# Designed miniproteins, single chains, continued (2), part 114

Each design is a single chain, and the fold is of that chain. pLDDT is the mean over its residues in the fold that is shown.

## One batch from the design tools (miniprotein)

Design m7979
Fold by ESMFold2-Fast:
Structure m7979 (fold): chain A 72 residues (1-72)
Amino acid sequence: PVSREEMLEILRREAKELAKVDREKLLEEIAAEELTPDQALQKEHALRLLENPEDEKLVEEIVDERYARMLS
């Protein structure tokens, strides 16, 4: 399984990629593409992280949620 540190790195990388995409376009992609629950959650988490990058509690919550899903 991916460590919490690795998960945080993945989230930061995703947020950096997301910064190149318009928020409205990303929301349309999530709605239009029949994404798997995991893919939809991944994009949702990246979007939330992009909105509040300095919210340490939000970052920890996202990491915990992804980590839990990988194990269960």
Scores: mean pLDDT 68

Design m7980
Fold by ESMFold2-Fast:
Structure m7980 (fold): chain A 73 residues (1-73)
Amino acid sequence: MKKEKATNYLVAAGIAFVAGDFETALENLKKAYELGADKEEVIRWLNKLSQAAREAGKDEVAERAEKLRDEIA
């Protein structure tokens, strides 16, 4: 089921985020959205990821997260 698969990618994104792997977190958030994850939940995660990535000096990942957020919103 698409929703079940989307949830698995959201969980994977959260795990990657906590581990500081922002690139993997972004990839999993994008995949979750493509599989039908809740748009507002994905946007909240993209905002959180963008902020954390910038604080870590990973501006490229932050910019990619912001672009995906703007595309979805």
Scores: mean pLDDT 82

Design m7981
Fold by ESMFold2-Fast:
Structure m7981 (fold): chain A 88 residues (1-88)
Amino acid sequence: DEELEELRKRLQLAMIPIAFAEGELSLEDLEKLLELYKEQKEEELAKRIEEIIELYKNKDWESLEKLVAEAREELKEIDAEIEEKKKR
């Protein structure tokens, strides 16, 4: 199901920056995930991880906080979409 696969990808794109911000994923974990996503040809997920790593290494905390805040809002939207689909 292509719709479920796209939803799963959107969820992963939102959850990765949140998990990093909450300390559930370390920088080493992100680097390992980046290698896995590149191997799996998950280009969007790989780019997201590269962005987080770059912002962290450059000490661009303002942009990193904005990315995490946007990810939290996207997660709420995804959760609402899942809940709506469960009622149908």
Scores: mean pLDDT 81

Design m7982
Fold by ESMFold2-Fast:
Structure m7982 (fold): chain A 63 residues (1-63)
Amino acid sequence: SLARFRAALDRLLERVKTLDRESQEHVLESLKLVLESMKKNNADPGLIAEVERAIREVEELLA
């Protein structure tokens, strides 16, 4: 379900906020690889949008 996927990503983002910068950069890299895989496999647009939102939030933490 989209709602459960969003909740799981929000839990991940809360944990990421407590990590050091190097670990945050590794999470960003992993999320970008997940996004690339999802787009290649024509995943649900709602799931893609949630991962793109998570990527933006991690990028904001690193700015």
Scores: mean pLDDT 88

Design m7983
Fold by ESMFold2-Fast:
Structure m7983 (fold): chain A 81 residues (1-81)
Amino acid sequence: MKSPEELLRELEEAKERLIELARQSSLSPERQTGMALRAIGLIEDLRLLIKQGASQEELERRAREALEEIEELIEEAESLL
């Protein structure tokens, strides 16, 4: 079972992958910025839940949902490489 720190690390790594792929893609600057801001927002939402003392089950569920959303954005960026 992953610690809250490990969940955040996975999301941060996915965000870094997304930003790099978007930069290499033919996506507009506006879309690249929107993708980065969405990924940042998902990570900040998880940080807030950790601060609020959310259960491990809730943190893992929200982290999974966030990672799935970031992976969908990665697929969009990869389709435009």
Scores: mean pLDDT 87

Design m7984
Fold by ESMFold2-Fast:
Structure m7984 (fold): chain A 100 residues (1-100)
Amino acid sequence: MEEFLDEAEELARRLYEKLLAQGASPHDARLVATAVREAILLEREGKPQEEIVKVLEDTLAKLRADPRATPVAIQAAERMLKLVKEGKSAREAAEEVIRW
């Protein structure tokens, strides 16, 4: 219903569902999906790459600090961060992680 958020919300939802299907906990899947949504929104607002990278790095650090974190959620966060650092947009990186 919010047109300017539809793409970020839809990609976050698809990633959440994919991570759950791959055995991620609901908590871990939500952390990754929320970070991806925030990264896309920051990019849409024209925020610098350093802020986008920080959101993804902070999420990955939280997952790595939790001994109960599911490996697939850590791998998804790592892949998202790698793609953004390699010059993909947050949207393009999210789409590639969903197809992974």
Scores: mean pLDDT 83

Design m7985
Fold by ESMFold2-Fast:
Structure m7985 (fold): chain A 80 residues (1-80)
Amino acid sequence: SPEEQRARLKELVERADKIMEKYKKLWEETGDFDVLLRYLVVGSIKGVLEWAIKNNRPVPQELLDLEERAIKRDEEEIKA
């Protein structure tokens, strides 16, 4: 449902924010450009999701699933 998708979008934005906070701190500590690149990629995903929420626009299911997969991969990476 549209309401279900909006809830997922908001959840993914919150998750992206937590990842970005972690990557920003890690970038500030290490100067590792790979970390900065990951930060920018997650920021781009977050921006698209926030734009969709703000403008009440549907996100194609395949794109949403791809973005959720990308967020999950980064969450797993930063846990180690």
Scores: mean pLDDT 85

Design m7986
Fold by ESMFold2-Fast:
Structure m7986 (fold): chain A 54 residues (1-54)
Amino acid sequence: MVPSARVVRRVETETERVIELEGSGTASFAAMFEAIGATVLERTATRAVIRVPV
């Protein structure tokens, strides 16, 4: 199965974005965001919540 994820919620401020992802690819996307300095707030098999500095 090809990993896939989509943004289901985004909260954005001047200094950060909080992005909620849904789908079978969420772990791969969360790991990619961690590699570039983002913070993973929640990770499950089908959901991730990620904080990205702006």
Scores: mean pLDDT 72

Design m7987
Fold by ESMFold2-Fast:
Structure m7987 (fold): chain A 79 residues (1-79)
Amino acid sequence: SSEEEALAKRLRALDDAQIDALVELLQREFGLSEREARELRHLLRLATQGNDAALALALQFLRDRGVSLEQLRALLDRV
């Protein structure tokens, strides 16, 4: 979707501090485990380096955890 593409573009543009802040919010609000948080940070860092497979895995992880595109946008607006 056009919305998913817009969010994918925002995820690719995050710096390390923004990735850490986003994952910390996801741990607090969606209950990510320490292991899940570590794996998501790794995938998001790879995505910022141009790894589209890592970006796709990160987006799938968020979908599987019940994070909607609207909720992801709201979290990104806070980092």
Scores: mean pLDDT 90

Design m7988
Fold by ESMFold2-Fast:
Structure m7988 (fold): chain A 70 residues (1-70)
Amino acid sequence: SEVVARILTRELGLSRETAAKLTVEQARKLGKILKENKDKSIEEIAEKIVEELGLSREEARAAAEGFLAN
């Protein structure tokens, strides 16, 4: 969904490519993981994203880095 991708890009600092692959439910889970673990390392956040959402390690790392940069 374009609406979901737009929200993920603006609220979580995700790349457009990663945001476009997520459902509304996956987007909600991602937001929760990022917010609850914002004080942890990028590696720890990426591991949780991989396990919970099935994103690749590369995409998960990019999401964590994007969120922390914003």
Scores: mean pLDDT 72

Design m7989
Fold by ESMFold2-Fast:
Structure m7989 (fold): chain A 59 residues (1-59)
Amino acid sequence: MSIEEIMREKAKELGARLYFDMDESVPGKYNVGLLFLPDGSVKVLEVDPETGEVTISDV
């Protein structure tokens, strides 16, 4: 499964809009993004490009 696919699936699970953060991502990996949640909160989504580990943190 691609990193982009993992990120899109996680956003869909949370009902969130995903914006890929190219400045914070590993070049060419698209492994960091912002999650705009239905309640109006924003979180950072990160997928480790080596392990596929998903991390969600507050902005």
Scores: mean pLDDT 79

Design m7990
Fold by ESMFold2-Fast:
Structure m7990 (fold): chain A 67 residues (1-67)
Amino acid sequence: SIENIVKGLRKLASTLDEKNQKKVLEQIDKLEENPSTVQLLQAMFTLREAGLSHSEINKAIAEENLK
């Protein structure tokens, strides 16, 4: 669900420094407000720009969906 995706991404954001965390959380908020593939890709791109790998992002999402 989108709620589980948002939870996973917010958990990853909490591992970042303050500057990157604020930037990433802004994109996650946009995804939560208007769920779409484009918003998801933008949130994932921002996490990757902050130094997280594609595999780390996918694992965080998968962990919340498997609960």
Scores: mean pLDDT 81

Design m7991
Fold by ESMFold2-Fast:
Structure m7991 (fold): chain A 70 residues (1-70)
Amino acid sequence: MAEYEAMAEQLGVPVEDARDLVELRRALAQEAKANGELGAGGFFAKDAAEMREKVREWARRWRERRRREE
């Protein structure tokens, strides 16, 4: 399994949400690979910093949605 706990800690989200995020990231990587977008592996390795920022953006939006859902 992926490092769900580590990701949950870094993003400040529950482990279950971190798991969903991991699955989403995998789906996005496969989509990019299928479309020939620099290759998913190359995208991930080359743009590690951008990927981290995108994950943080998702976490931020997720927190905002949680806040509004109340």
Scores: mean pLDDT 58

Design m7992
Fold by ESMFold2-Fast:
Structure m7992 (fold): chain A 85 residues (1-85)
Amino acid sequence: SSDQIEREKKRKEVEELILRADRLFQEGDETGDLSLLREALELYQEAYDMIESNPLLRSDPGSAFLAGLIRRNIDSVQQKIKEME
């Protein structure tokens, strides 16, 4: 269905944001760069907002798993920022 195709496209966009955020989080953690950690946080928040704002993603179990992962990663990056300030 068109809804399934749209869901798959949006899920891929969310996954690409998570991968970008993960790379920035790792680099920021390894280098002690607060700007990279803040950029990672912004990308995780964007990915989370994409899931929450889209009814097709919000009702999808796979996207619910990703939302849980994103929330844990947001908590982790926020904690790291706090420890470095």
Scores: mean pLDDT 88

Design m7993
Fold by ESMFold2-Fast:
Structure m7993 (fold): chain A 61 residues (1-61)
Amino acid sequence: GTVVRRVVQRTEITMDGEPYTLVVHEEDDFDRGRRTTWAELRSADGTVVWRSEPRTAPLPP
């Protein structure tokens, strides 16, 4: 089916003196009529060091 992923927010944060980027993703599944949102914390080299639990909601009208 048709699935679209996008980055909706990027925020630079510093934790314990190290730079990180918090990236918020959305995935829209048009066949199931739902949107899944999750956050990833990325280190300065782009490595994903943490990922949130995904949250699923109906697609907005």
Scores: mean pLDDT 82

Design m7994
Fold by ESMFold2-Fast:
Structure m7994 (fold): chain A 76 residues (1-76)
Amino acid sequence: MSTLEKVKEEVEKAIEEVFKESKEKNWSVDEFIRKAEQVVLGIYLRNAEKLSPEELQELGKFAKEKIEEYVKELEE
């Protein structure tokens, strides 16, 4: 598995964990987004030197799309 694929899995798992906590604590969509963006930023910064600029851009897009998927689920 590539470094990018491993980091994408870490991001997906982190966002999922934030989503579960949001449901348990009855957080607003805005609170979920803030917390999810915070954990994603931490993962991004830890891996910035390991990934190419193109891979970092792809990772950012992937994270944004995953957050948007969970936001849609919270709004239902």
Scores: mean pLDDT 83

Design m7995
Fold by ESMFold2-Fast:
Structure m7995 (fold): chain A 91 residues (1-91)
Amino acid sequence: SAELEEALKLYEEEYEEELANSTEAQQYSIRAQKLVLEALLNAPSEEVREQVLAAYKEAVKLYQELLKKGVSPVEAAKKALELLEKQLAKL
């Protein structure tokens, strides 16, 4: 939608500056958020949009579970992003 396109443009304007001042773990989170916004923008239907949001929620859940098990934030973020990318590729 036009609203998602505008949101992505606003995000991209600040993206480079935010990345330059972010930790490695935060950079994976920022990349995941951009990937979700792009997937929502390109979703052909409301059903696919719901699937994109579900994929993001599963990635966040994995990140939290890995942190509880003592996995480093960087490694947890990498695995969460990998899961998100795999799930979005199936849509």
Scores: mean pLDDT 78

Design m7996
Fold by ESMFold2-Fast:
Structure m7996 (fold): chain A 74 residues (1-74)
Amino acid sequence: SMEEEANRRAVVDAVLGLLREQRERHRDSNPEVAAALDQAIEEVEALRGDPRRALEVLRRRLDEIVRLLDQAQS
Protein backbone atom coordinates (compact mmCIF):
# COMPACT_ATOMS: atom_id res chain seq x y z
CA SER A 1 0.00 0.00 0.00
CA MET A 2 1.03 3.64 -0.39
CA GLU A 3 0.92 4.07 3.38
CA GLU A 4 3.32 1.14 3.85
CA GLU A 5 5.74 2.64 1.30
CA ALA A 6 5.53 6.04 3.02
CA ASN A 7 6.29 4.34 6.36
CA ARG A 8 9.29 2.54 4.81
CA ARG A 9 10.58 5.86 3.44
CA ALA A 10 10.26 7.41 6.92
CA VAL A 11 12.22 4.50 8.44
CA VAL A 12 14.95 4.84 5.79
CA ASP A 13 15.26 8.57 6.52
CA ALA A 14 15.44 7.97 10.28
CA VAL A 15 18.08 5.24 9.91
CA LEU A 16 20.17 7.43 7.58
CA GLY A 17 20.21 10.08 10.30
CA LEU A 18 21.40 7.53 12.87
CA LEU A 19 24.08 6.20 10.50
CA ARG A 20 25.44 9.72 9.97
CA GLU A 21 25.64 10.21 13.75
CA GLN A 22 27.42 6.85 14.21
CA ARG A 23 29.88 7.73 11.42
CA GLU A 24 30.91 10.89 13.28
CA ARG A 25 31.23 8.99 16.58
CA HIS A 26 33.53 6.36 15.03
CA ARG A 27 35.52 8.63 12.68
CA ASP A 28 38.57 8.97 14.96
CA SER A 29 38.38 5.76 17.06
CA ASN A 30 37.29 3.20 14.42
CA PRO A 31 38.08 4.39 10.87
CA GLU A 32 37.10 1.01 9.37
CA VAL A 33 33.62 1.28 10.90
CA ALA A 34 33.34 4.92 9.75
CA ALA A 35 34.27 3.84 6.19
CA ALA A 36 31.67 1.04 6.25
CA LEU A 37 29.05 3.54 7.45
CA ASP A 38 30.00 5.92 4.61
CA GLN A 39 29.44 3.10 2.10
CA ALA A 40 26.08 2.20 3.66
CA ILE A 41 24.93 5.85 3.61
CA GLU A 42 25.91 6.25 -0.06
CA GLU A 43 24.20 3.03 -1.19
CA VAL A 44 20.99 3.74 0.73
CA GLU A 45 20.78 7.34 -0.54
CA ALA A 46 21.11 5.99 -4.12
CA LEU A 47 18.14 3.67 -3.40
CA ARG A 48 15.78 6.19 -1.76
CA GLY A 49 13.32 5.64 -4.65
CA ASP A 50 13.05 1.96 -3.60
CA PRO A 51 12.55 1.87 0.18
CA ARG A 52 12.30 -1.94 0.38
CA ARG A 53 15.64 -2.36 -1.37
CA ALA A 54 17.15 0.42 0.75
CA LEU A 55 16.11 -1.42 3.93
CA GLU A 56 17.63 -4.69 2.63
CA VAL A 57 20.94 -2.91 1.99
CA LEU A 58 20.80 -1.29 5.45
CA ARG A 59 20.28 -4.67 7.14
CA ARG A 60 23.17 -6.28 5.21
CA ARG A 61 25.56 -3.39 5.89
CA LEU A 62 24.68 -3.26 9.60
CA ASP A 63 25.62 -6.95 9.94
CA GLU A 64 28.97 -6.15 8.25
CA ILE A 65 29.60 -3.23 10.62
CA VAL A 66 28.86 -5.37 13.68
CA ARG A 67 31.41 -7.94 12.46
CA LEU A 68 34.02 -5.18 12.00
CA LEU A 69 33.44 -3.95 15.56
CA ASP A 70 33.76 -7.50 16.94
CA GLN A 71 36.99 -8.11 14.99
CA ALA A 72 38.50 -4.78 16.08
CA GLN A 73 37.87 -5.63 19.76
CA SER A 74 39.01 -9.29 19.62
Scores: mean pLDDT 79

Design m7997
Fold by ESMFold2-Fast:
Structure m7997 (fold): chain A 78 residues (1-78)
Amino acid sequence: STVDKVNEVLKKIGDKAYEELKKMGFKEEAERVYQLFKDGPEGALQALAILKRLSKKHPKAGELANEAFEEIRKVVKE
């Protein structure tokens, strides 16, 4: 189903965000963002807001938010 496909993509995004944020030194935010993506679409919106906020302190967090948005866009449009 579309719901299952969306949840699978969000889990994949969460896994990548966790690894990348840890590399940037945002260990606590990595754990929070991971859990939010795992919780589904409402959590994903909050996770993207955190990544956008972090982009002001670290440009790579903005790149990560843009990549997450593109992955979500692809699954919604197809």
Scores: mean pLDDT 82

Design m7998
Fold by ESMFold2-Fast:
Structure m7998 (fold): chain A 87 residues (1-87)
Amino acid sequence: MLSEEEKRLIREAVEESTDLPEEKKEKLVEKILEVMEKNKRQRLTEEEQEEIAKEVGVSVETVRRVERKYLELEIEEGIRLIEEAVS
């Protein structure tokens, strides 16, 4: 099961990288979480990105943008934790 932190970062990625209506943002978050829970690698294949795009009714590019933002947020959170530990 995905952690609360992972769920939060995915929600933040959708909010920061898309301008979709709230209903579609929540649907996109839910579908990404469902796919990541099933695959257990917390990354999306091209086929999974296409499936999510189709199910939510967004472009595959939108899903790719969200995944890229999620990766950026994971890196930023890791850096923040290191900086707090050495400060």
Scores: mean pLDDT 77

Design m7999
Fold by ESMFold2-Fast:
Structure m7999 (fold): chain A 72 residues (1-72)
Amino acid sequence: DAKVVATGPATPMFLGAREDAEAAPGVTVTEEGDTTLTATGPRNGLLGAAVLQASNAPGVTVETSGGLEPVT
């Protein structure tokens, strides 16, 4: 399983990343306030899309583990 932790302001792009993570099959999403998103589950295209979207969100810091690869 891959794990993603994204922390930053609740912008539309960050909220979109949250929606992608929530839609990912087999992924568990935990939210701490409006500023931290933790997603854990199998590596799939929707979780990868959530990582990419969060990484591009202004002011968001993203940490990944478990071998998530960037979308080429």
Scores: mean pLDDT 69

Design m8000
Fold by ESMFold2-Fast:
Structure m8000 (fold): chain A 60 residues (1-60)
Amino acid sequence: SAAALRRAHAELTRLLLVHSSQLSPEELAEFQGVVDAAERGEATLAELEAAIRRLRALTA
């Protein structure tokens, strides 16, 4: 749904801002790429949720 996609995009953006200093430059670029794709309407909900899970695992 559009609401779920908006919430996932907002959550990924929030997590990236909070945890950016804990990520390598390559990891930061990868997550920023997903955020940018979402802003262009090119990311699916599944891709955003997968990115959120991966970011949480890397920063746990």
Scores: mean pLDDT 86

